# Ledger of designs, part 92: designed miniproteins, single chains

Each design is a single chain, and the fold is of that chain. pLDDT is the mean over its residues in the fold that is shown.

## One batch from the design tools (miniprotein)

Design m3190
Fold by ESMFold2-Fast:
Structure m3190 (fold): chain A 71 residues (1-71)
Amino acid sequence: GISKLTPKEKAIVQVIAKMGKATASQIAKALGQSQSTVNAHLKKLAAKGIVTKVKGKTTKYTVDSKGFAKY
């Protein structure tokens, strides 16, 4: 079945899409959430293929357009 994103997951995806790429800290600040809460949601979104974790000097997240299109 097609599962719709929760309002919180959708808000995280929208913040990343607006920024192009974002750290968990930037997302947490934009949404007024704790970084640990945002990291938990990002892990779930990455497992669903909605966001991609980009490891480098700073770990950032991007929205996977194909994954997001399912929601």
Scores: mean pLDDT 75

Design m3191
Fold by ESMFold2-Fast:
Structure m3191 (fold): chain A 100 residues (1-100)
Amino acid sequence: SIEEVKEEIGNIIEEIKKSIDYLQKTKNVEEVIERLEKIIEYINFLISKTKDQKAKEALEKIKKLIEEALRKLKKSTDVKEAIKILEELLEEIEKIYSEL
């Protein structure tokens, strides 16, 4: 259902917030990359289970945003830039969440 997918997107938002906090404290970009890759695997699982077209489109948009963030993170080892990438990712996912 849309309600279940919205709850799962809420969980993804919390995981990204935790990743930002982790990066600020540890400066470990590699661990954050691994966390985001696991989120993509989870989104792929949710997409495979979702029959609702609007929910599926929201998950596919979020997946693309995370893939773009991962591409940027893998090109730079600068922690300050990585935090900015994650904060921009968070804002875009929160917009999608608010539309559901």
Scores: mean pLDDT 88

Design m3192
Fold by ESMFold2-Fast:
Structure m3192 (fold): chain A 61 residues (1-61)
Amino acid sequence: MLSDEELDELIRLVEEIAGRPLSDAQRDAVRRAAESTHAHGGDLLSTARVLGRYFREHPDA
């Protein structure tokens, strides 16, 4: 499981890529995606970029 520090830094990166603050539901989505990515040995930075771009294009998601 990722540390709270690692999750907070990832959320901050997603917010920066999205160009706006995330909702609580979006932050929860980032945490779940990060935990899934980490569990499967995936790249957290790639996950952050994909989610940041998605939330930039879909602000109400």
Scores: mean pLDDT 81

Design m3193
Fold by ESMFold2-Fast:
Structure m3193 (fold): chain A 72 residues (1-72)
Amino acid sequence: MGTREELLAQLAAEPNPEAAEWGRWVIEEDLDALLEAARKKLAEAGVDILPEVEAFLEREMAKVRELLAAAE
């Protein structure tokens, strides 16, 4: 499920700005860890990492960061 999206929506409603910023920072770092794990799984499955796949991952991460900025 869209757990990250749900958590981001909850953070947007958080009245404490420090708590909201820490939560967003944690989500951002967690995304990097998840993307790295996905890359490892693809390599283990014998799938070549194409430049398009790397560009796709970077684009999705950029979109999430843009949504974080737009949420505030």
Scores: mean pLDDT 62

Design m3194
Fold by ESMFold2-Fast:
Structure m3194 (fold): chain A 72 residues (1-72)
Amino acid sequence: MTIDEILQAVEQVLDQAGLSPEVKEEVLQSLREKLEEILKKEKEPTLSQIRQAALEAGLDLDQVEQLLQLLS
């Protein structure tokens, strides 16, 4: 699973939530930076690491559960 695939799934979740383009871009950028940091130490991010990164980037619990369902 690539960073771009994860970010595409996040963008879909945020679009469904009706967030503004500016807020969506800030969340996606924050998440990209967190995922790139994980990949410096790991070959591929785990679902647990993706969940934590998404929460730290500003997704709520319901949005994170939707994301994990799309990535599973």
Scores: mean pLDDT 80

Design m3195
Fold by ESMFold2-Fast:
Structure m3195 (fold): chain A 112 residues (1-112)
Amino acid sequence: MVDPRLLLLDEKSKEYILEEAEKAGLRDLGVISKEELENHEWRPGDYAVVKEGDEYLAVAYDPRLQKPVVVARTKDVEEADRLARIAAYLYVKAHELGISIFDLIEELNKKL
């Protein structure tokens, strides 16, 4: 499972986001437990991976919902981390610009 909005990103847009995310002040919580997910004081730019059975959950804080959101499920921990980082960037940047994530993705795909 992957958030359908993330599937709208072109590969060039994903690479751009990963480069910009390094400058964006995002906080990588690493691989955390479900208990840590529930007890952590989440902030804009926070992202994490949660191991659940044989899958990894990509989690990023959504400032509009004011809670962590599962944006993807995958068996690959590196892909989960990558998707969580992309989602955290999109949430922070869309919020700062006052636009939707959908609008931000459309702009990135057109300009890159």
Scores: mean pLDDT 84

Design m3196
Fold by ESMFold2-Fast:
Structure m3196 (fold): chain A 85 residues (1-85)
Amino acid sequence: SSEFEELLAKADELLKKAKELYKKFQETKDWKVKEELKELMDELGKVANQLESYKTPEGIEKSMEAGALQVAVATDIVVLEKEKE
């Protein structure tokens, strides 16, 4: 459906932005970049859940890619937060 195609396009855009911001976060360890990254990951997670609900191979694959990035980002944030206590 057109809605599914729009969700795929939105997921691709959010993934690109999240990957760019994650690279910046890894380079700078900037607290402001962390907050922006958390917001992007929340939005990406919502889109990924909608894509997975279609139960198509493309939707599942995109949801898995988003989930893998979310785990990597969350792990790095936890490490940074523990190092700054």
Scores: mean pLDDT 82

Design m3197
Fold by ESMFold2-Fast:
Formats: C-alpha cells, structure tokens, sequence
Structure m3197 (fold): chain A 70 residues (1-70)
C-alpha cells in the first residue's frame, strides 16, 4: 500500500548511504495492521514502524457516506 511504501522510504532516507538493512513485516489478521522492524547487517533492531489497522482514506470514505445523508 502507499502508506507502507511511504513509511519504509521515509525511514530509509534517514540512514547513511551504503547501509544494509532488513525489513521484517508482520501482519496481524485480527487488527489488519502491519508492523515493521528494521534490522542492520548485524541483526540489531535499529527502528520500528507501523501502519494502522484502518487507513485514513478508508475512515474518510465512511465519514463522507454519512455526510451525504445530510
């Protein structure tokens, strides 16, 4: 998704040129969210990120439907 790609790219741009990283992505089917963990070449956790269970776009669309009735 766009939110996932943007979160990863934003983190990567803070790193030193030539840094090797591994991104571990876990999806929780109960929450439908994504958790990201960033590891360096030595397998040290150097960062974390998440994309929420609902995207802002999905929540906005629901609100727009409700407003249409008014």
Amino acid sequence: SAAFTEAVQKYVETLEVGTKIRVEVERDPATRGLSMRYYDENDNLIGEGSVGPLTPSAEREVSEVELEEL
Scores: mean pLDDT 63

Design m3198
Fold by ESMFold2-Fast:
Structure m3198 (fold): chain A 70 residues (1-70)
Amino acid sequence: SLVKLEQALKELDKDQTGYVSAQELQARFPELEDIIQELDIDGDGQIDIAELNRRLRNDPDLRQRVENLD
């Protein structure tokens, strides 16, 4: 669910830098691996939470995929 994704992002962003580990996020949400890899724009293994939120806002199919996660 979206709530589970938001909770995981909060837990993974312990330093409050606005970035989370792509590897750890994929481990929690393997169904989203394709999107996580796409969002790793600079290839450093870090996902920008703001870019993830922008993608969720602009991609209704991705939002539905996230909402359907258990």
Scores: mean pLDDT 76

Design m3199
Fold by ESMFold2-Fast:
Formats: structure tokens, C-alpha cells, sequence
Structure m3199 (fold): chain A 88 residues (1-88)
């Protein structure tokens, strides 16, 4: 297979949707940096839909990370799932 794929999940404290988006972005950035070995990664897309946030980042290697976050205002947390796709 020309690609390696890995997934990470975490729950992070978040006070609002803005912090939820930032947390999802940071989680995706960290995962992409760890997978690619590159520190210079770029946000290519971000979107907010209801209580969900979506972010995509790319590294110069062609590695891509996507994150989906679901904000829970009652608990003050965001559940984040990150998927990284990297060249093999």
C-alpha cells in the first residue's frame, strides 16, 4: 500500500466552540508532526457545523491529517478523533 494510516482519539477540556476548534487543530497538528517528522505543517481547511469542528492539515511530505471534534457544553469537553494518512 502506498500509504500508512493511523488514528488517535482524545478528550480535551474546552470552554466553547472556539477552544474546541483550537484543540482539534492542535491535536491534528501534533499527530501529523509525529507521523511525518515535519514541524512545518499547514492548516488547509477548517469548518464548524453545529457542535462539531473539522480541520485538515498538510505536511510538505504529502502527509495529511484530518480531525473531527464534538463539543459537549455540559461537560466542558471536546471529543477529538484524528486520522493521519502518510506516504509509505
Amino acid sequence: TPFRVFRREEVLPSRDMEEALRNARDAARKALTEASGETDVRVTEEEVRGNRVFVQLEASSGSVAGAVGEYDPERGTTRIEVLVVAPA
Scores: mean pLDDT 84

Design m3200
Fold by ESMFold2-Fast:
Parts: C-alpha cells; sequence; structure tokens
Structure m3200 (fold): chain A 94 residues (1-94)
C-alpha cells in the first residue's frame, strides 16, 4: 500500500491519462507550428515552460491512487486543451 510506485490503475483512470497525453501531444504540435510561423522566441519559451509543467504534473499523477490520478489527469487534459486553443489563436494572429 505505501510506496506503491507501480500501482495498477483502473480503466477509467488509464483512459483519462491517455486523453491527457493526447492533449499534451496536440499542444506540442501546435507550439511547433507557432515557432515555425516566426512567433516571438520569448512567447515560445513561456509556452514551452507551461507545457513542461503540465507534463510533469501528469507524470506525478501516474504514481497516485486511481481516484487522485483520475482527477489530476482530467485537470491536465483541460489545461492542455486550453493551451492548444490559445496557441492556435496566436498562430492565426501572425
Amino acid sequence: MYLKEDAELDEETQKAIEEAERALREAEEELRRLEEAGADPRLVAVLHTALSLLKAALSFAKHLDSETALENAEAVREAAERLVEEIRRLTEEL
């Protein structure tokens, strides 16, 4: 029970983690497009930091119990989806 690093997560939690990972990959792809479009390097650096923090949060969630991991994965997914929309908006303004 304590220090269970390889805790088996339930199907619902695994799906939430998968959806969060998908949203993070989409954000990374959109950020690459923004950088290729010639956006301000300082803005790109801030967005890379935000993406790295979300990836770290999801990584920590995988070591928690299923209920806590589910809640954290859902929060990361929502934050990543908001980041995707903001990056797309910034790319359209270029």
Scores: mean pLDDT 80

Design m3201
Fold by ESMFold2-Fast:
Order: sequence, then structure tokens, then C-alpha cells
Structure m3201 (fold): chain A 81 residues (1-81)
Amino acid sequence: MIDELVEKFESMFDASPEERRRILEEMAEALRREFGASEGQLIAFRSEVQHLLDLYHAGKISREEAVELFREALERLRAQS
């Protein structure tokens, strides 16, 4: 599952805003089902994903750094759920 979520996140870098919204909803459903994530945790997760994409598009972090930070976010959410 984590590797599948990472692949979805990587597809967001070049995706349209509408496609990114769809991917984010798919990831949120997977996290709710597999990790038992609360709505509060999912709101925080969506905000963190958007922040990482914003940093990448601004040239502040590399794609690889964004992916590693995303993996860390997933591991924290799993530990909290």
C-alpha cells in the first residue's frame, strides 16, 4: 500500500488540479480503510501533500525530497492510527 500511495503522489507533480484532487481523494479513502485514519488526520494529510507539491513547484525541494517527506508523513499517520 505505501508504495502504491507513493506512486499516486509522484503522478501528482505533473497532474492538473482536477486530477490531483481525484488522486488525493483516492489516497484519503485508502488511508481511511487501511490505517483507520480519522477525518482530522486526513485533513492534516491533505494539507501536507499540498504543501509538498507547492514546495516542489516553487523549486524549493527536489522530487526525491518530496517523495521521502511524503513517505515520512505516511509512516507517522500509520503510527498514529
Scores: mean pLDDT 82

Design m3202
Fold by ESMFold2-Fast:
Structure m3202 (fold): chain A 61 residues (1-61)
Amino acid sequence: SAEELRAETLALAREIAAKKAAGEEPSDEQVNRLLATMLRLWAQLSEEEREAFAAELNAIL
């Protein structure tokens, strides 16, 4: 569902942000998982919902 994909995308973004804050570089696998989940979510969202979610992701990253 879009709600599950949203939660998963935010969890992945927070994991990446936490690694960067700790001075660690996120792996290619983690970045690719975030991008893949975002693409799946974007396909299910309206343009307005995409803008709102992009703002939320930018606040985390």
Scores: mean pLDDT 82

Design m3203
Fold by ESMFold2-Fast:
Structure m3203 (fold): chain A 91 residues (1-91)
Amino acid sequence: DEVLRLNEKLQKIAEKIGVKESEMTKGHLLYLLEEYIVKENLFKKGEESTIVDLSGTLLGELAGVDEVDYHSEEYEELVEKIIEKEAEVIK
């Protein structure tokens, strides 16, 4: 598996949810970003809402958007862009 090194911005996101690792697989990083959204309660209020409110969050700063639908292609593109910009392939 490809191993990524997180930059300081991604490390701050990880720290918010109790993760101190600075290196992980791409799959683990994808899961970490999902866990950040869940643990910070970023889903907009409403039963079964898939809309993530990124306004005022560090993840929103990296993404450059205030909200995104978690089940959309836009979310997938946003996450890939963050990983490309903010993580370095080391293996």
Scores: mean pLDDT 81

Design m3204
Fold by ESMFold2-Fast:
Structure m3204 (fold): chain A 60 residues (1-60)
Amino acid sequence: LQELVEQIRALGRQAGAAHRAGDTDAEVAASSEVNRTTNKLRELLGPDTTPAEIGLLIQA
């Protein structure tokens, strides 16, 4: 679980850096990976997990 949270944080930083650099392709790629990794985290936490709960876990 912690590995997925760290991956989401790292990908979010990559997307932000790409956005500031004007690299649209890199930003889109990183954002797609964030969505994919977040879905894996939701699968592990179970179907009753809300987006707000996932957000709190990532922000900690």
Scores: mean pLDDT 75

Design m3205
Fold by ESMFold2-Fast:
Order: structure tokens, then sequence, then C-alpha cells
Structure m3205 (fold): chain A 62 residues (1-62)
């Protein structure tokens, strides 16, 4: 599954990987382009939702 989310432009691939892994999902690919992150994830739909919430909570703008 592929997730595209707004992030702080200072967000690193390592921070995004940590957020996804904290949700129990496996990271296959991370790309950060300005204020957007594209994350390819392996996991269940629930892990995907948890990963999206974790990224938004840690790295998303208000």
Amino acid sequence: MTLVVPVSPDATEEQIKAAVESAGAKVLEVRVEGDMATVKIEGTLEQFRAAARAIAAALGAP
C-alpha cells in the first residue's frame, strides 16, 4: 500500500520510518519531496491507518 501525506519540510526518512514501524507496519520505500512524503508500506489495513495517524501526529502540520 502507498501512503502520500503532508509532513514538515524538515522531516527525515528516518523519522517517517520510525513512525511507521511504531504502528507495526513494514516500510518498503520512503521519499520526501518538499512538504509531502510518499511511503510504501507492507501490512494490514489497520497497520496502514495506524501508520498514517503516527506520521500525522509526529510530523504533520497543524
Scores: mean pLDDT 77

Design m3206
Fold by ESMFold2-Fast:
Structure m3206 (fold): chain A 97 residues (1-97)
Amino acid sequence: MKKKAILIERPGFELSEELLALTEGLEVTRVRSIEEAVEAVRKAIEEGADEIIILGHPVMVNAVVERVAPEIPDDVKLIAYLDAHPSSDDPAEVLEL
């Protein structure tokens, strides 16, 4: 399975160490805007990714998911990790099919 990780960087927001560990061993694309993240998702699909993982501030991650959900092929799994707490005891996982 070809996995791609997209990390949306935001000044003043740091991802938890647990969520950063999810990117270990993966090809990580770092972006700084919703538009760049949308383009990174589209590029990952074009490059034949079977699974795309999006990480970042919940508001930005949700905006990206809403924009790309209609474009995700049935054979591609989109996973969005939302960290609603300073220490993520239980990160919310959103699966788009």
Scores: mean pLDDT 72

Design m3207
Fold by ESMFold2-Fast:
Structure m3207 (fold): chain A 79 residues (1-79)
Amino acid sequence: HMQELKEKLDRLVQEAVELIRRLEALGKTDWAERYRQRVEELTKKAREAIEKGDFDKAEEYLRELSRLVQEARAEIEAL
């Protein structure tokens, strides 16, 4: 379902925003900016794929975004 992909994207973006705020609070402004840029690029690609009905590509971008979020969280928690 297109709706399920949109909901997953929204949840991942919300989680990424939380991590960006945490990095900013820790004074890691350069890291926060690089992370924000990567998240925005993947979000744009995923959204475009969903809008075009390319659900296989959308799922790939969502998996990449999910991995990026998980890796960033683990790195932040290790600080």
Scores: mean pLDDT 85

Design m3208
Fold by ESMFold2-Fast:
Structure m3208 (fold): chain A 67 residues (1-67)
Amino acid sequence: MTNLELLKESLTELVKDWLDSGVLSEEEAFKVVEGILYAYYSLGNTDGDYNREKAEEEAKEIMDKAL
């Protein structure tokens, strides 16, 4: 399992918990997850446009899986 796969699994479980507990709305959870993924991609790549696009795509996947 890659570090990215581990991060995505952890974020999926966190999103489920946040939505079930009512701590965050779907919109808030998406923004938090996208921000974490953007930070992760930015550790290995200086292309901010690529990092943002990838973070948004992966965040959408996590939200769909958590719902």
Scores: mean pLDDT 82

Design m3209
Fold by ESMFold2-Fast:
Structure m3209 (fold): chain A 93 residues (1-93)
Amino acid sequence: SAEGRELLRRTAPLEAQTMGALAKFVIAKKLGDKEEAIEYLEKAIEYSEQLIKTLDEFLSTATDPQVIAEAQRLKDSAQKLLEDLKKELEKLK
């Protein structure tokens, strides 16, 4: 559907950015670079928050029940990830 394509167009870049930041965080942590690990973790948090906001805006106008269900699933996953990332950041500070 057109609405499903719009969901993908809006969310895919933010999901890719979040995953990229997380990959860099894991590498920095393994190398013992705490400063760089914190920086990438903060970027992953920022992208996750932006993804949740994007999904909230999308859900406010979405009408296709299947697309709404997928957007809600993505939002739930992003919220859980955000909570985990914030806990990880607290441990590093």
Scores: mean pLDDT 90

Design m3210
Fold by ESMFold2-Fast:
Structure m3210 (fold): chain A 103 residues (1-103)
Amino acid sequence: VAEELRRVVERIVEILDEMIKKASPELQKTLEAIKKAIVSLGEAAIRNLEEGRYDAALQALDRIKLVLDHLIKIASKIDPEFAKKLQELREEVDRLRERVREM
């Protein structure tokens, strides 16, 4: 699960970097803040998974989902393709959360 989550976070960051390149200066600041939040929450979730702290990992995953919901709304205004890819990644986070719940 930790390795799969690392790959999902990396894909989210890749999409964020593409969005930042195409965004207005006002949106770039917001997207940079979202990127920092995703990286921090991803690191927290991975660390807690590796340490067997599944409740803390679930909390971090739930926060990643909330940040992704906000990011998808922003992405829809930049390019619907980014929104679609982010929605697919949000579904992957949901599946990882369900697997962690079973641990």
Scores: mean pLDDT 85

Design m3211
Fold by ESMFold2-Fast:
Structure m3211 (fold): chain A 95 residues (1-95)
Amino acid sequence: SELEEFAEKVIERLEKLIEDLKAAKQQLLDGKMSVDQAEAFIFDAEIELGLARIQRGVLKIMGAKEEYLKKIDEKIEEIDKLIKEIKELVEEKKK
């Protein structure tokens, strides 16, 4: 149960990061976020993503159910995509 609780907390943290990234992308598009603020946000998001990959590896070694690992992988892929989209917007604003 502790392993499943840990997996659920990882998923909840990643879901929050996805919502925060979506909000940051919209604020950047609306001109409500500076390039420097967006770069700082992406830096923190990449650290969180790195931690999530480590935690996913630990969960797999400890025998977490496939359903939790799949959910974490799907959230990681969505975060990677959002980070890339925000980075592309930042580069366009620097031109």
Scores: mean pLDDT 89

Design m3212
Fold by ESMFold2-Fast:
Structure m3212 (fold): chain A 97 residues (1-97)
Amino acid sequence: SEIEKEAEEFIKKVKDDTKSAIDTLNDAAEQAKKDPSLKDEMIKKVNETLDKVEETYKKALEFGEKNPEYRKEIISTAGDGYTDVSAAASYAIGIAK
């Protein structure tokens, strides 16, 4: 069905954007580690990356709220993504401080 396809697309986007965010956060940590003069720039990059992925999660959760049959899977996928992204962001900020 169209709704099932849309749910699959939201779940895929949460997973894809989570992976992109983690890759970006890990790259920011490595850049700050190699060049301490980039620390402030890398902290800004972390914040921009978090803003972007949080928007993806917000849209997915809004879809889940309107489509209760997919809510559990969306909440679970976004929750796992948030946990992984939060860990990567905390590590990157720790390196950049």
Scores: mean pLDDT 87

Design m3213
Fold by ESMFold2-Fast:
Structure m3213 (fold): chain A 63 residues (1-63)
Amino acid sequence: SAAELAAREARARAAVEGTPEDVARLLAEQQTVEQLRLAAERVRGSPIEPYLRREAERKEAAA
């Protein structure tokens, strides 16, 4: 699924390059609130999880 792909990509990027914040923000531009929440669940316990949840909350509040 798109959420699984996004979560895998976010995890790999956070581990190798860039900041978790930057990766989460980039994903938020292309993903829905639901996809961001699913991605956060998939990467549970990783450094990027709180940033993905924050971006999902921001996107929901802006809708």
Scores: mean pLDDT 76

Design m3214
Fold by ESMFold2-Fast:
Structure m3214 (fold): chain A 86 residues (1-86)
Amino acid sequence: MKYSEEFKKEVFAAIDKAAEELNLGKGTPEEARLVGELRQLALSDDATIEKLKEAEQRFVERASTPLGKEGVRKVAEAVIELFEKH
């Protein structure tokens, strides 16, 4: 599936906003890395809703704290919602 640069900017902004609201990236290096990996996946030219849902499950599992798990889930859900509405 092809996504425009405009849509990629919306995805980037949504990830950045959700991460800031949840203070992600101010916690452990692992939580910052997971948000970075999700961003890279979401901004790839072959990103799909199915791949993002699978990534959400895996990244939530890898997060070590309850706040980190909630934060990663909310970031992933915001991105998935944008993809579903595109």
Scores: mean pLDDT 72

Design m3215
Fold by ESMFold2-Fast:
Structure m3215 (fold): chain A 83 residues (1-83)
Amino acid sequence: EDLKGKAEKLVEEAEKAYKEGNIKEAVLKYQEAARIYLALEDLDGAIETLKKLLKLLKENNASEEEINEVEEQIETLEKKKKE
């Protein structure tokens, strides 16, 4: 299975897990998808995935530390994309 297809499938599985109330599973699958996109240098895929994760964390009152970590990752990738 190609890595891009695996990342896309993980995002779909994360969205399904979140819809079913499996917050922890959704978080882990979004994180793994973002890691694969980063390994592929797909900055757009990584940014979109991390933004979905950020929304989930904010909607579920995650810690300020977790929210700030994901926000910082997104900002770093957006800066890299502009360079």
Scores: mean pLDDT 86

Design m3216
Fold by ESMFold2-Fast:
Structure m3216 (fold): chain A 91 residues (1-91)
Amino acid sequence: KIEEAEEKIKKAEELYAEARALDAKDPLNLELGVEAGMLLLKAYMYLMEAAEIVAEILNTTVQEIIEEAREKGISLLEKLKELLEEIKKKE
């Protein structure tokens, strides 16, 4: 299931990039702001699905992954990428 988690993280990363690009075009444009917000919500949903897979592999919980990311001051996306890289390097 590592590949499935990677695909979901990649989708979230792409959606975050799209959202940031829309917001950067015109921060005062409300319609672009709403569209960016919807992309961020979709990205979050993909990250939560990936977090569930990673939590299962590591025998932990999604909540613990989120808390650890918060303690390190990094995003859930960055934490999940870090954990998947560690899992892949192990075997």
Scores: mean pLDDT 77

Design m3217
Fold by ESMFold2-Fast:
Structure m3217 (fold): chain A 94 residues (1-94)
Amino acid sequence: MTTLTLETQFDASGVLTVSALVEASEEYNEMIVRFYREQDGELVLLGAALAKRGEKVTFTAPSGPAPQTIIAEVLGGDKALKLVARKTVTAVPP
């Protein structure tokens, strides 16, 4: 089973940092985390990073109106990338 944990943090300038921790009981040869923001009913891709099992991946997004709905998707697979985990969080400034 793949578990995805998301953390969000705003700095004093309103820059959003999103952190993703991927825990997997299966071995995946390829894992990618994609970060999206929901904006006006559309998913806007913010960025993507190669992830290793048990390793925290961080992504810095440009500031936007708060709160922000952030979606992260983990793609993993032996031959072709498949969606193995997805998590949505609301990013709220302190």
Scores: mean pLDDT 74

Design m3218
Fold by ESMFold2-Fast:
Structure m3218 (fold): chain A 76 residues (1-76)
Amino acid sequence: SPVSLEEARELAARERAQLEQLYATNPPAETVERVRLASGREVVMAEEEEGSPPRMNPELVAEALRRLEAMLAQVE
């Protein structure tokens, strides 16, 4: 079904907020490499370098959001 550009952008914004929150909370299990988003899509988290605190991986977040936005761009 067609969606409005506004709805598409809202979905992308929610996905970004979800990813940022998940990375910020940083699950205690270091073996958690994948996170399932609200859309049912999975995002792969890169392992952190030793001595570095767990942080949001901007590259993986950007890639996941780019894929979502590219898909939604077709629904203008």
Scores: mean pLDDT 56

Design m3219
Fold by ESMFold2-Fast:
Order: C-alpha cells, then structure tokens, then sequence
Structure m3219 (fold): chain A 128 residues (1-128)
C-alpha cells in the first residue's frame, strides 16, 4: 500500500523531526505489519530520541518483535521501554511474547533491565 511505503520513506529521512512524526503516525496505523516495519526501521536510527519513541509505541501496542529488537539498543532508556512492554504482555496473559522479550533483555549490560527481565521470566513461569 502507498501509505506504508511513504511511512517507511519518512522513517529513513535524515531529519529527526520527520522520523519522529512517522513513528507516531505508524503507531496509529490500522495495519499491524506496517506498524512493525516502520517501528523496526526507527530502531535502526542513530537518534536516541527516535529509538526511544519507537520503543514507547511498541510497548503501548504490544509489538513483541519490535520490543525484542529494542532490547539490543545501546540506550538504557530504550531497553527500559522493552522491559515495560514485556511486563504489559505478561499482565494481559501473552506469556510467549513476554518471555521472548525478557529472554533478549537478560543479556543487558544494565542491572536494572536485567533484573526486570528475570522478574518477567519468573512471573511467566508461575502463570504456566
């Protein structure tokens, strides 16, 4: 669809403000595949603000594949959003998706993020 292609093009823009607008618009898009593609591309941005916004949108929408990608971000704040997303997935009973995100976060160099990931894995096991 033309809309999906346009959002991907905007997310590849060298202008940070344009990338941020594309991320917010993608978060409201009805097609889940377009949301995942745009947010995944935004996580490849050199901008911390763009990566953080993409992770926040993914956490709110439960996009676990994007959250797994966010778990590999060098930015602690982005990894915190991935942990928040996994906690939300656990709360709504999506144990498989929550575990996938948490498993990716257990390799985090940030103690806070690693501890949250281990808590999510314990919670998921208790609900199985």
Amino acid sequence: MEEGKKLLELTSSPDKETQLKAVLEAGKHPDAKIREQVLSQALSSPSKEVQLQAAEVAARRGLYEVLVQASSSPYKEVQRQAARGAERLLFVGDLESAKKVAEALTSSPYEEVKERAEDILRGAKALE
Scores: mean pLDDT 84

Design m3220
Fold by ESMFold2-Fast:
Structure m3220 (fold): chain A 69 residues (1-69)
Amino acid sequence: KETVENLRKEAEKHRELAEQYEKLRDDYSKKAIENPEKADEYGQKAADYSNLAFEHRKRAEELEAEAKK
């Protein structure tokens, strides 16, 4: 069914985006530790990417669940 296939493809895209944001989160978390003078700035970016990663992971799981029914 085309709809099911499209849901799985969308879930995969969201999973890939979540993985990308998770890497950015980790990179900025590390920068915050290594650069105390910019810790607030890098920490905020890490938090923002963490939230984006969480939302995309959640969306991917929802789409996968819908595709499986």
Scores: mean pLDDT 83

Design m3221
Fold by ESMFold2-Fast:
Structure m3221 (fold): chain A 68 residues (1-68)
Amino acid sequence: AKELEEKYKVMKSKIEDLDDLARIYEEQAKRSDPETARIMALEIKKLESDRQKLEEEANAYKAQKEAL
């Protein structure tokens, strides 16, 4: 019950933090030289991968909560 809701909320908060970081890197890339922009693009790719994993975990917790 509440434990699953808290885990879901934590996962959603982490996803939000990753989305914020990705936005910051996108803005930095626009203002940067091509080499720095390439590095920022790789970091964004890593954040996207981490985001997908967290989203799967969040959905699993949500499903468990719905089943209760």
Scores: mean pLDDT 79

Design m3222
Fold by ESMFold2-Fast:
Structure m3222 (fold): chain A 79 residues (1-79)
Amino acid sequence: SLEELKKEIEELRKQGKVQEAMELIKEKIQSGEISREEAIELLKLLGMSDKAAEGFVEAMEKGESLDEAERAGVRAELA
């Protein structure tokens, strides 16, 4: 469920495992297990703005790397 996934993401964040949290979100986006809106909500739990989360999700949907997705998020925030 989304609630269980939110709890897992928050736990990873508290442990400083932000990269593992982002990999988990990427896997769920690419498998179609979560919607774009749900993915944005999870990324916001990691401290991203709405604009940054939107850019990040778009990059992940294209199969880009986490580094590329992070750059896309920053670019979206600055636009």
Scores: mean pLDDT 81

Design m3223
Fold by ESMFold2-Fast:
Structure m3223 (fold): chain A 82 residues (1-82)
Amino acid sequence: AEELSRRLLELYEEARRTGVQKAEEDTELLVERYELLGQPELAKLIREIHELRKKNPDAVTPGPEEKELLEKYHQLLKEAEA
């Protein structure tokens, strides 16, 4: 489960670099997987990160708000890993 979640996150990050449509599809997959795994906080964070990205589609690098959400997301992911 943990390995699959990491692989989906990698796909999401790749999609975010290559296009918004693919990023949206991979975001939906990540959200669904985290909800099924009983990790709604991770699902919420990934949705918020994607919404920030949609507001700034021309930005190549994440802004300060997105970086803060990414840090929180990684912290929760580490906690889930135990």
Scores: mean pLDDT 69

